# Designed miniproteins, single chains, continued (4): the designs that were tried, part 73

Each design is a single chain, and the fold is of that chain. pLDDT is the mean over its residues in the fold that is shown.

## One batch from the design tools (miniprotein)

Design m14698
Fold by ESMFold2-Fast:
Structure m14698 (fold): chain A 95 residues (1-95)
Amino acid sequence: SPIAEMRALVDAALAAADLVVATETDPARREAALLELFEGLADAVLSVPLRTPEEREAALALLERAADHLLGLVTDPATAARIRELLAATRERLR
């Protein structure tokens, strides 16, 4: 199932984000890694052939959950703004 694979990818990315926060001592490198994780998730949502409105809605809900988690971890306002921009752009592309 594309949605089950997306859920596993999101869960893995969120676990990786928590590990980055726990282990990365360089703030710039930490922020870059968190943004890169979200960029990868947004790209995955756009790359998977989501054919039904229900599949698109489910994938967006998973991406929104990932955005909420990552926004709780980022400290740089510029990184937070970029995550919000990517989320909004992904929503528009799936409309």
Scores: mean pLDDT 87

Design m14699
Fold by ESMFold2-Fast:
Structure m14699 (fold): chain A 55 residues (1-55)
Amino acid sequence: SARDEVEAHIQKMIDAIHAKNYPEALEHLDKAIALATDPSLRQALEREKAVIEKE
C-alpha cells in the first residue's frame, strides 16, 4: 500500500542519516513526501527535510 511505501522510505531515510549519507536520506524523504496523503505527516517530513538540507 502507499502507506507501507511511505513507512519503507522513512525507514531508509533513518538508515541513511545514521550512515551520514544525507543525499540518500533526502532522496527517500522526497519519495515519502510525494506519497504521503496525511497533511500532518507531510508537514513533519518537510520540516525534517529543512533540517537535513542544513547538513
Scores: mean pLDDT 82

Design m14700
Fold by ESMFold2-Fast:
Structure m14700 (fold): chain A 106 residues (1-106)
Amino acid sequence: SVTDSGGGTFLEGSTVTLTSVSSQPIKEANWFQQRPGEPPKTLIYNNSKTAEDVSSRFTASVSGTTSTLTISNLKVEDTALYFNVVVYSDGRVDTGSGVQVTVLPR
């Protein structure tokens, strides 16, 4: 199983850390952003690599069973569902329900 946390409502310019905790050791974590009416966009692949055309404000790391996504200098446009797709050490794929991040203007 995968449990996602760290979502909520934030002011623009703040930093948020989203956490995904897996029931098994993570081999590969991939983070996605899903805005209403749009297909999911890849933010991070292979644990910590930033996808093409993704801002350096998005960073990620994996430690054991935990994957984190940090979004610095939040923008209103970052308002979206964020979810992680995990590949376990045994090759199985799993995903959490995701977390909603809502960014309000100052």
Scores: mean pLDDT 87

Design m14701
Fold by ESMFold2-Fast:
Structure m14701 (fold): chain A 56 residues (1-56)
Amino acid sequence: TVVIPSEEVLEMVKKYGKEEAVKKVAEKIVQETGVPERAALQLAEKEVEELLKDEE
Protein backbone atom coordinates (compact mmCIF):
# COMPACT_ATOMS: atom_id res chain seq x y z
CA THR A 1 0.00 0.00 0.00
CA VAL A 2 1.43 3.34 -1.14
CA VAL A 3 0.51 6.49 0.83
CA ILE A 4 0.33 8.58 -2.37
CA PRO A 5 -2.65 8.13 -4.75
CA SER A 6 -1.61 6.54 -8.07
CA GLU A 7 -3.43 9.27 -10.04
CA GLU A 8 -1.33 11.94 -8.27
CA VAL A 9 1.86 10.04 -9.15
CA LEU A 10 0.84 9.86 -12.83
CA GLU A 11 0.12 13.62 -12.85
CA MET A 12 3.61 14.28 -11.45
CA VAL A 13 5.13 12.19 -14.26
CA LYS A 14 3.19 14.20 -16.85
CA LYS A 15 4.15 17.56 -15.32
CA TYR A 16 7.78 16.96 -14.30
CA GLY A 17 8.87 13.81 -16.12
CA LYS A 18 9.77 10.43 -14.61
CA GLU A 19 12.97 11.49 -12.79
CA GLU A 20 11.39 14.50 -11.04
CA ALA A 21 8.19 12.56 -10.31
CA VAL A 22 10.25 9.89 -8.51
CA LYS A 23 11.91 12.59 -6.40
CA LYS A 24 8.55 14.23 -5.58
CA VAL A 25 6.96 10.90 -4.64
CA ALA A 26 10.00 10.00 -2.51
CA GLU A 27 9.75 13.35 -0.65
CA LYS A 28 6.07 12.64 0.05
CA ILE A 29 6.87 9.12 1.32
CA VAL A 30 9.52 10.53 3.69
CA GLN A 31 7.03 13.11 5.01
CA GLU A 32 4.21 10.60 5.46
CA THR A 33 6.15 7.57 6.79
CA GLY A 34 9.54 8.83 8.04
CA VAL A 35 11.38 6.29 5.87
CA PRO A 36 14.99 7.31 4.93
CA GLU A 37 15.30 9.18 1.62
CA ARG A 38 17.25 6.35 -0.04
CA ALA A 39 14.54 3.79 0.75
CA ALA A 40 11.82 6.28 -0.25
CA LEU A 41 13.52 6.84 -3.63
CA GLN A 42 13.60 3.09 -4.28
CA LEU A 43 9.91 2.76 -3.34
CA ALA A 44 8.99 5.79 -5.48
CA GLU A 45 10.92 4.46 -8.49
CA LYS A 46 9.18 1.07 -8.22
CA GLU A 47 5.75 2.71 -7.84
CA VAL A 48 6.26 4.98 -10.86
CA GLU A 49 7.50 2.08 -13.01
CA GLU A 50 4.56 -0.15 -12.03
CA LEU A 51 2.02 2.61 -12.71
CA LEU A 52 3.51 3.33 -16.13
CA LYS A 53 3.40 -0.39 -17.00
CA ASP A 54 -0.23 -0.64 -15.83
CA GLU A 55 -1.27 2.39 -17.93
CA GLU A 56 0.22 0.80 -21.05
Scores: mean pLDDT 75

Design m14702
Fold by ESMFold2-Fast:
Structure m14702 (fold): chain A 64 residues (1-64)
Amino acid sequence: MARELIEKAREALEKGDFETAYQYAVEALRLAQASGDTELHDEAVRLLREIAEKTGRLPEVDLS
């Protein structure tokens, strides 16, 4: 479920597994967009930006 994806992304981020964290955050973002869940969308975008800052990697989704 969408909340579980955010939790998995945070867990992966805490472990330094940025690839897994990114994948879960992107999936949560897609579910938020499909459901119109603005709270979930904000959390997923925030996680993706944090991952991008830590890795220097450009996100595959447009966050602008």
Scores: mean pLDDT 75

Design m14703
Fold by ESMFold2-Fast:
Structure m14703 (fold): chain A 92 residues (1-92)
Amino acid sequence: GPSAEAGAKEAAERIKKSGGEAEAEAEGGTVRIKASGLSVGQKIGIVGGATEGALLGGEAKTKTKGDEVELELSGLDDKSAAKAALTIAGGV
């Protein structure tokens, strides 16, 4: 729902404010984030959100390379997608 899109947007905005680059989107129980220029803490925040999404019954695909993270969460209901996206936003 709209709260997942809002969380994804907030995560991307927070990363950009810290000097990184980010694209984030959420639709239909899917949350996607592609980010670079990340601190170690921001990478941990994104992985924390991925872990929460998996614990909520979703599928998490995470690719990390240096200061870059690509994350796809899928198979979530709207409330679980929103919760995972907000966890990522709070962690970055």
Scores: mean pLDDT 84

Design m14704
Fold by ESMFold2-Fast:
Structure m14704 (fold): chain A 73 residues (1-73)
Amino acid sequence: MSNIEQAKELIEEALKRIKELVEKGASKEELLAVVKELEKKLEEIIKKMTPEERKKVREMWLEFLEEFNELLS
């Protein structure tokens, strides 16, 4: 699996978990904990990436944050 594929999988898993937690009425603190764990894991992968890969992952991260903010609205 490429670094981009690993990052995509981590983001997709985190988003799935956040959606499940939102449906169950989880607190904002629980949702933020998932986001912080994802950010931490992405930081580890980003260290191994090329500049082009980092740009793509940054774009994916921003889209994730937009969707997360919509779920909190």
Scores: mean pLDDT 82

Design m14705
Fold by ESMFold2-Fast:
Structure m14705 (fold): chain A 60 residues (1-60)
Amino acid sequence: DLDEVVEEIKKLFDDWQAGKMTNSQFGQGIQDLIDRYGSAVVAEALERVIGLRPAAPEAS
């Protein structure tokens, strides 16, 4: 569910930007979302949260 992934990524991004987690912890959080929802959904959610044109974080 894209909206749920967007909310999870927003939370991770906010915590990372606030210095509450390391780059490694942020990356692990994103990887956990990829494992649960798939890389395509996570890439779409990243585009919505940070406005980037994502190459999918792990495109196959």
Scores: mean pLDDT 73

Design m14706
Fold by ESMFold2-Fast:
Structure m14706 (fold): chain A 61 residues (1-61)
Amino acid sequence: MKIAVIGVSDDEEEAKKKAEEMAEKLRKEGYEVEAVAATPANHIEVALELMKKYDKVIVVI
């Protein structure tokens, strides 16, 4: 199963941290995971695009 994890924050470093923390946990469970950073203003658009390519999209706010 291919999963995308979106970390959402106004701070790019915090967004990346949120995404990577969740992605790392899921990778340890055996999933293929991509971590993506987004802002509160664009995370819905990012999620919609990733839903076309991934089996599951998780948003971390």
Scores: mean pLDDT 83

Design m14707
Fold by ESMFold2-Fast:
Structure m14707 (fold): chain A 61 residues (1-61)
Amino acid sequence: SSSQKQQLQQRIDQLQARIDELVRRLTEAIKRGDEEEVARLLEEIQRLVDERGGLVDQLDS
């Protein structure tokens, strides 16, 4: 249904916005040499990218 596709797109958009924020934070953590924060951000980004990928696959099916 169109409403289900709209809900999936909204979730994808929310995940993309969060990924973009974390990528900005990652760049700043790298500049500071904050190795612990870099490691944490990379793990969180990977989890969100994987979740977004699953939703994109559902939308494009």
Scores: mean pLDDT 87

Design m14708
Fold by ESMFold2-Fast:
Structure m14708 (fold): chain A 56 residues (1-56)
Amino acid sequence: MSEEMLEEATATMYYLLAYVQGLSDLEALEAALRKMEEEGLEAGVRRLRELIEELE
């Protein structure tokens, strides 16, 4: 299984954790982005930034 797939799954997990806490979609994506950056998961960071830009 590719590292990219694992990073995407991790990003989705952080997004969902933020979303269920009552954050907006944008806020949840930004929270997930920060967590991915802290973990050094660059492929996930890139994907989340693209999604944030699409929502702006």
Scores: mean pLDDT 75

Design m14709
Fold by ESMFold2-Fast:
Structure m14709 (fold): chain A 73 residues (1-73)
Amino acid sequence: MEELWAEIDAVFDILKARMAAEEGNVEETLKIIERLKERYGDEVAKWAAEVSIEAAQRAGHTEVAEKLKEFLK
């Protein structure tokens, strides 16, 4: 059940990244996304970045959204 534990951990980190972005904390959001990239690969990290960009934009944190867009380059 190693796959199941990895999926649960990835989901928690994605949710944490989204919450940090929604709060305007770009540094914490980027740290979580980098950790996801190291553990689960680029596609999971990009997905986390995309949901975090949306959350930051909805909350009015334009600077956070712009920093996260740079990560996707």
Scores: mean pLDDT 78

Design m14710
Fold by ESMFold2-Fast:
Structure m14710 (fold): chain A 56 residues (1-56)
Amino acid sequence: SLEEGVKLFNEGKYEEAVEVFRKILAENPDDRAARTLLSQALLHLGKEEEARRVDE
């Protein structure tokens, strides 16, 4: 769920948060909140190129 991903993100568990947000987007590609949070989590992991691709 989005709440689960947000909790992981706030705890600094960015890799686990990315996994949750990717699952949400696989089911709902137009989930803007999940896309924004996925991009931010990827940036925290230094995966800037992957973060940019989320906005496509």
Scores: mean pLDDT 81

Design m14711
Fold by ESMFold2-Fast:
Structure m14711 (fold): chain A 63 residues (1-63)
Amino acid sequence: GAAAGAAAARRGAAAGSDARGSAMLHGQNEKDYGGPAAGRRAAAAGLAGPDAETSAELSQKAA
């Protein structure tokens, strides 16, 4: 089902982007893999989840 698949894909995509984004940022910042990329990585690891959920829920409430 498209709807069920889309919902599962969204959750998987968020988790996948989180893990992949973190790895990519490490590679891009060879000498600074703990620098500014670390902030983005922390956001992806934790803040992206609640941020995405909050955004979606607020959108649904507003709708």
Scores: mean pLDDT 47

Design m14713
Fold by ESMFold2-Fast:
Structure m14713 (fold): chain A 94 residues (1-94)
Amino acid sequence: ATAVRVRLRVVAEDREAAEAGARRLAELLAAAPGTVAAFAGPVSETEGLVVVVFEDEAAADAFFATEYPRARAAVLAIPGVTAVEVAERTAFPA
């Protein structure tokens, strides 16, 4: 089996907005079909990290094609959030 790990960055004007954006993004990812786990954490005073693991490449592809545009827009609507970026996508044996 092949699982997919994706790292996403939330960039914000301050730590509170970065934490809020990363937390919201992790919640939306955790609710997605085929998500095994989603985690949020701080990287810096202006950046939050979200790591998500999908059960397979099809689940990851489906999320990014269908749900991600809406999820991204919801996170960008948070005051102080300036960017949401896919930083890394890695397939690995699972």
Scores: mean pLDDT 86

Design m14714
Fold by ESMFold2-Fast:
Structure m14714 (fold): chain A 56 residues (1-56)
Amino acid sequence: GEAEKLLEEAKKALKEGNYKEAYDLAHRAQMIALKSGDYKLAKEAQELAAEALKKV
């Protein structure tokens, strides 16, 4: 779904060193996952967003 696509793009941005973009994409994925009740995906997105934020 949309949240999975955003999380995949966030992982790519993180690998490329685009930490601000990675954070934004992961945060969007987390919000969409939470609204759909996908708590496992939301947690994964939250963890990626936190890692990206530490590198900004």
Scores: mean pLDDT 85

Design m14715
Fold by ESMFold2-Fast:
Structure m14715 (fold): chain A 69 residues (1-69)
Amino acid sequence: HMTPEEQFRKAVDHLVEKYGLTEEQKKEVDKIVNEAIEKMRESTDPAERRKIFLEAANKIMEIIEKEKK
């Protein structure tokens, strides 16, 4: 079964594929995802992990919208 971090990564990979992001945008998204996953692994508090996830998701959505539409 997938961890929450793995589910997050898979969801992001699906969005990148769906919106056809460029290699440069994929690198930006990967950086955000990797930083968020590292921060989530350092925290044992579910509330802190949720905040990190939401901040990362917001940044990723801005990149997707800016690049595609």
Scores: mean pLDDT 73

Design m14716
Fold by ESMFold2-Fast:
Structure m14716 (fold): chain A 71 residues (1-71)
Amino acid sequence: SSNKQAHIDRMTDLARKGLTDEADKKIKDATARGKKLGLSKEDIDKTEKKIKDDANKKFDDLSKLVRDGVD
């Protein structure tokens, strides 16, 4: 049982890290581009929020699959 939980935790942590790293990169790229294009701080912040919300949704979906898929 502990080995099963450790496997779920490891898979969940890898998914979280991957999605967080991807979101952070997208935010960095979007912020740099937005500044270059003269976008407002508010518009840049909205883009950052959308990227974070998308990553959170993907994480929730993947976490559910990992939990349900490990017997």
Scores: mean pLDDT 80

Design m14717
Fold by ESMFold2-Fast:
Structure m14717 (fold): chain A 66 residues (1-66)
Amino acid sequence: EEEKKKKIEKLKEEIEKKEARLKELRARLKAAGDAPAEEVAKLIGEILRELGDIEELELELKKLES
C-alpha cells in the first residue's frame, strides 16, 4: 500500500506539471493574437497533446485509487 501511495503521488505530480505547461501554452496562445496561423496551430496542437496526456494520467490515477 505504501508503494501504491508513492505511485499515486508521482502521478499527481506529473499531472500538475502537465497542467502548469497547459496554463503556459494557453497564455502564449492568448498573447499570440496576431501571430501567423501556423504558429497558432502549433500552440493548439501542443495544448491538445497536453490535454490528452493529462486525461491518460488521470485515468491511471483513478485506477490506482479504485
Scores: mean pLDDT 82

Design m14718
Fold by ESMFold2-Fast:
Structure m14718 (fold): chain A 59 residues (1-59)
Amino acid sequence: GMEPGAPVFSRNGDPLPAAEQAAFLERAAAISEEVAEKTKDNPDMAELHRKVAEAARAA
């Protein structure tokens, strides 16, 4: 799972600058929110993805 404050790395393994890390976390949050909406027929899975999105936005 995604943890708040965890560093985001580029494809070659280098850590990203803070601004780019924030941009990737925002994209991850948006994706998790979309998955939560698509999986609302499974409330446990929807809730998990919703919490992941919240954690990413809080980072």
Scores: mean pLDDT 69

Design m14719
Fold by ESMFold2-Fast:
Structure m14719 (fold): chain A 60 residues (1-60)
Amino acid sequence: SPLVEEFIESLADWLVSLGMPREEAERVQEEVRRAYEAGAPIEELSRIMTDALMEHLRRK
């Protein structure tokens, strides 16, 4: 989906805007990109992002 691909390309910038360090945000973006390219469903991509964001928020 073009919208999903566009979202993945901007994912690191979005995560940085939420307070995540750039290096961590880029790792999350790469993980989501690899999963998407491997054919993972949107629910799995969402889970990867949610798990990473919750881990970041738990550390503050």
Scores: mean pLDDT 82

Design m14720
Fold by ESMFold2-Fast:
Structure m14720 (fold): chain A 58 residues (1-58)
Amino acid sequence: DEEKNKIVEELNKKLEEEHREEILKLGKETKDNDVAQEKTAELLDKADKEFQEKMKKL
């Protein structure tokens, strides 16, 4: 679904802008940038799952 991809991209942009503090905290908790990237990917995966659950309720 193309709309799903667009929503995920918009969520990623909002995470970077609105949740900048959370991203900074992840960097503080992890010494390695690769681990921080994995945590960021996990957050995106959770956001996608929440979106799918909302779609399920439709």
Scores: mean pLDDT 66

Design m14721
Fold by ESMFold2-Fast:
Structure m14721 (fold): chain A 60 residues (1-60)
Amino acid sequence: SELIKKVGELLGKTRGGDPEGAAQLIEALLEDESVSKEDIAKALENEEKNKEAAELVKSI
């Protein structure tokens, strides 16, 4: 998904980490039955620098 890739890029850029790894984690979490996209977005919203990524997750 293009949106998941963009979320990974935002998270990787912000944290200085791995954008591809971040995208894979978001994709795996979205496929996990125990975790909703709303839960992921809410966790991201707790950090101001990740609010844009949270908005994209909600749009998936």
Scores: mean pLDDT 70

Design m14722
Fold by ESMFold2-Fast:
Structure m14722 (fold): chain A 89 residues (1-89)
Amino acid sequence: KQQEIDDEVLYALALIELAIFKKYAPKLSPEERVRWAREVAERLSKILSQIKNPEIKKKVIEDFREAALQAGLPEEEVDRLVKEIEKKV
């Protein structure tokens, strides 16, 4: 029971993190966007490491990649951040 609630809560936290990033990151300077994306990647790594459902992990990582690209981060930086998340989860 606690494990099911934990995955749902962690998934909700990840979605909130991504929603905030998607809304505000495009309004920032390129340097601020990269800095925030790195912070988001670190927080998501901690959240995802606690999620047990691999499909939820995969979906959040894919959503992060899309959000970062839409915010205007270079593809190589996004690929690097995605790889760092994948190594930690």
Scores: mean pLDDT 81

Design m14723
Fold by ESMFold2-Fast:
Structure m14723 (fold): chain A 74 residues (1-74)
Amino acid sequence: MPPVVVRVSRFQYGDIDATIELREEGDRLTITITLTKDGKTYVYEEELTLDRADPAGNHARIAALVNKALEEAE
């Protein structure tokens, strides 16, 4: 059975309260981004396949998804 790793990050971006949950199951990463702005909650979910040979590329893809979700909530 592949190991399951869950990481949760919470932060505030301007008037947006953000919660990012990363769930790793082997080479599968599920990203759940929950944004609350003006009393409205937005949930974005994406699945990625992790490339173990390219950790920098994995981080860049995660950052791009988070930035896109924040821009869409604005």
Scores: mean pLDDT 77

Design m14724
Fold by ESMFold2-Fast:
Structure m14724 (fold): chain A 98 residues (1-98)
Amino acid sequence: MSPFEKAMEKLAEAGEYLKQGKYEEALKKLEEAIKLEPELAEDPRVQLAIGQAYYKLGEYEKAAEYYKKAIELAREQNDEVTLATAERNLKEYVPEEV
């Protein structure tokens, strides 16, 4: 299995863990995917998923950090759906601080 194929497998596993509420396991799979394919760190959807997992674990400061990174990347890549989701999550679940 190529590093890319293995990274995609890890992302799929992370998605399943997020659906199951297994947020620590989801974060581990996301980290493993990024180690195999570092370009995934620049994917706004990956950064959003990390933020959502940290939020569910009660790590709100880390969640805000990853939501902000997802916003920046989504703006650069014209991903309006991820941008809207990350901005909503940041405002509704983790208050924006100046």
Scores: mean pLDDT 82

Design m14725
Fold by ESMFold2-Fast:
Structure m14725 (fold): chain A 92 residues (1-92)
Amino acid sequence: MSKEELLNRVIAETLAAIGALLEGDYETVEKHARSLLEILKEAIEKGHKDVAAFAARQLLRIAEMSGHPGVRKIAEEAVKLAKEAGVEVPLP
């Protein structure tokens, strides 16, 4: 998958997660958070560190906005995987 395709997927999954969050649909938020984690793993595998950092940052944002424990756990796993791969995650 190209870098541009991965970036577009991060954007699409982030927007979908925010939409679900605005409706209080935490199961759907968690589903899109898991999709973001999979995109992050693929970005790491392909050496697209900037895409991995972007995905990790969006996951942290969604976790902060949702306050949901399941989403927080996914975001923490994403940050851990990114750091283990040498990816710098800009924290707010």
Scores: mean pLDDT 85

Design m14726
Fold by ESMFold2-Fast:
Structure m14726 (fold): chain A 71 residues (1-71)
Amino acid sequence: MEALKAETEALGAAAVARLEALGLAEAAEAARLAQQALLAKLDGDDERAEELYAKARELGESVRDAVLAAE
């Protein structure tokens, strides 16, 4: 379990760093929240996981809508 959490954190951190390097600040924040939600779920904190996923989805939808509006 702990090894899986550490790997999940490392992969999430790498994804966030890449999005930040690309200047995609909102996408990076959505990725951070999704990662925190997954870690909360692995800890058995289902309520926190749902709250964090809801925030990640809201930011993700905002980014998607901005991209679609720009086209």
Scores: mean pLDDT 72

Design m14727
Fold by ESMFold2-Fast:
Structure m14727 (fold): chain A 81 residues (1-81)
Amino acid sequence: FSEEMLKLIEENRDASAAEQLRALSDLVQDMLQANPELDKAKVEALLNETAAAVGEARTAEERVEVLRKFIEELEKIAKES
């Protein structure tokens, strides 16, 4: 799913922060449905933190960096490492 998330970020880098977060939230919901072993509460908390950080980003480049960090943290949750 990380590759799909990265593709989504690149395709929507010029979209508004709200549009990028909506698309990401939809993909995350699909991921949670496919992976019931994931801690939903922890994933939702991470998504909320990411939404705040995206809202503070002033450039498309800063938003991409925030979203990349979200993917990395999400992978850690999935791996339980």
Scores: mean pLDDT 72

Design m14729
Fold by ESMFold2-Fast:
Structure m14729 (fold): chain A 73 residues (1-73)
Amino acid sequence: VSALELFNEGNRLFNLGKYDEAVEAYKKAIELDPSFALAYNGLIEALEKLKKEDEAVKVREEAIKANPKFKVV
């Protein structure tokens, strides 16, 4: 399984309102490719939907550290 496939699965789960499962898929995508900025954005958005704001902040910090050119939406 590729990071892109896991990212696409995360997006599918997110669109179904399955935010916990989407978080897991996005985390796996990041594990396979820590430079995958879009997977970090998906994870942050899913965590915000779950009202896990502290976790979303930590993920944003990790994204910037892993990719200094990371642009937050």
Scores: mean pLDDT 81

Design m14730
Fold by ESMFold2-Fast:
Structure m14730 (fold): chain A 113 residues (1-113)
Amino acid sequence: ALEEAYREAVERTAAFLRRVAAAQGITLADEVLEEAARRLVEALLSGDKEKFIKAASEVPLLTAEDAELLWEAVINGDEEAERELAERLGVPLAEVQELVDTLRRLLALKKEE
C-alpha cells in the first residue's frame, strides 16, 4: 500500500530524472539519481511548495521554474504545466504524465493514513 506507492514514486522519479539527464547529454550515477528522487518525493510529501522548489533546485537537472511546474501538475492537476515541463526538459509528455499520476497516487494514499 503506502510503502509500495512510496517505492514506486521514488523509482518513477529516478527514471524520469535519468530521462531528463539523457535529453541534456548528462551522465549521472544511479545512486545520485535515486538520492535526488528520494529528496524530491520527501519534499513533495511535506506539503511545502518552497521546500519542494529548494529540493529540486539542488538537482543539477531542474530549475526552480521546472520544480514549480511539476508542483502545479501534481498538486493542482495542471495539464498545461505538464505540457510546458515536457517541452522545457525535452522529454515525452507521456513520461511527465506517468510521473505526475504516480506522485498523485502516493499523495492520495498518504492523506488517507
Scores: mean pLDDT 85

Design m14731
Fold by ESMFold2-Fast:
Structure m14731 (fold): chain A 96 residues (1-96)
Amino acid sequence: SAEELLARAEELLRRAEAALAAGDVATALDHISEALRLLERALRVADAAQLPRLRELLRRARELGMEALKVAPKELIPRAIGNILRAIGLLFDLES
């Protein structure tokens, strides 16, 4: 269900925030990427009542990706950019 996908994505974004606070950029990016995969699935099955929560979680994923990019080592920069662009793309899909 969309509700279960949103709850799982929210948990993953909390874990990503904790990983960034601990300096573990690679783990944070893994959690952001998995959260975005779940949010993309949620977008396909969400009803109108679930769209505000989906939008908020996509904004959080974008913001966490941007924070990860600021501290990312060179080899992780493409992953951080990829997460940011995917979050932006899903936000545009949601507004259309």
Scores: mean pLDDT 91

Design m14732
Fold by ESMFold2-Fast:
Structure m14732 (fold): chain A 61 residues (1-61)
Amino acid sequence: MSLATALALYREGLEAFEEGDYESAVRSFEQALEILRALNAPEELIEEVERKLREAKEKLE
């Protein structure tokens, strides 16, 4: 998995979130986070995706 793949998944998650598909958004954000953490990506980027994942999960509650 590459950084480009993680960023593509994050973008896909953001699109799903904007469309109200929170289940797809959660899935995409979780996959993006797995890749970013495996790559030791910058903390700021990881925190941004984690924040969006939390927001998406709150919408499913």
Scores: mean pLDDT 85

Design m14733
Fold by ESMFold2-Fast:
Structure m14733 (fold): chain A 85 residues (1-85)
Amino acid sequence: AAAEAARLAAFADGALAALPAQEAEVDAILPPERRPEARALLARIREALARAREAAEAGDLEAAREALERAREAAAELGRLLEAS
């Protein structure tokens, strides 16, 4: 149980640490009219990952997995936005 919680927390921490670089790259790639939409999606990803980390650190594996699923949904939406650009 503790091993799974530690693994989920580590994943969320790594993903959160990568976000500033991804935000900078998205802003560089996208035209100005698409940047607010991408930034809103990145904010949703950040919020979901932060929730996942907090839940995993508390040992709430169900809440951690639900939060990671929300992050995955937002990331998929961002991916579609980038493909359409």
Scores: mean pLDDT 82

Design m14734
Fold by ESMFold2-Fast:
Structure m14734 (fold): chain A 96 residues (1-96)
Amino acid sequence: LKVTATVRVEVRDATAGLVRVTVTITVEASGATYTETVVAELAVAAGRPVEAELTVEVEIDHPGAKGVKATGEVEVEAVDAAADLRAEVEVKIEEA
C-alpha cells in the first residue's frame, strides 16, 4: 500500500490576498490507484496565518485493503506584498 499526499498553493488574486489550496491524496493498492481532491480558498494577509482543516477520504474496495481516511491541516501565511507564501501541512492517514 502506497499513500501520496500532494498540496498545491496557488495565488488567485495577489491584491486581495486570495489563495487556493488543493490537497490531493492518492492511494495505490494491489495495482489500482484511488485519488480524491479537496479545494479550499483562503484570504490571507501579511503576518496573519490562515488555518484550514481539509479532510480527504479515499475508499479502497480491494482484498487486503480497507478504506483510508486522510485529514490534512494547512496553514498559509502571506509574507509580504510580493505574494510570498509559506504553507505548512500536516497529513494524518488512518485505516477506516
Scores: mean pLDDT 64

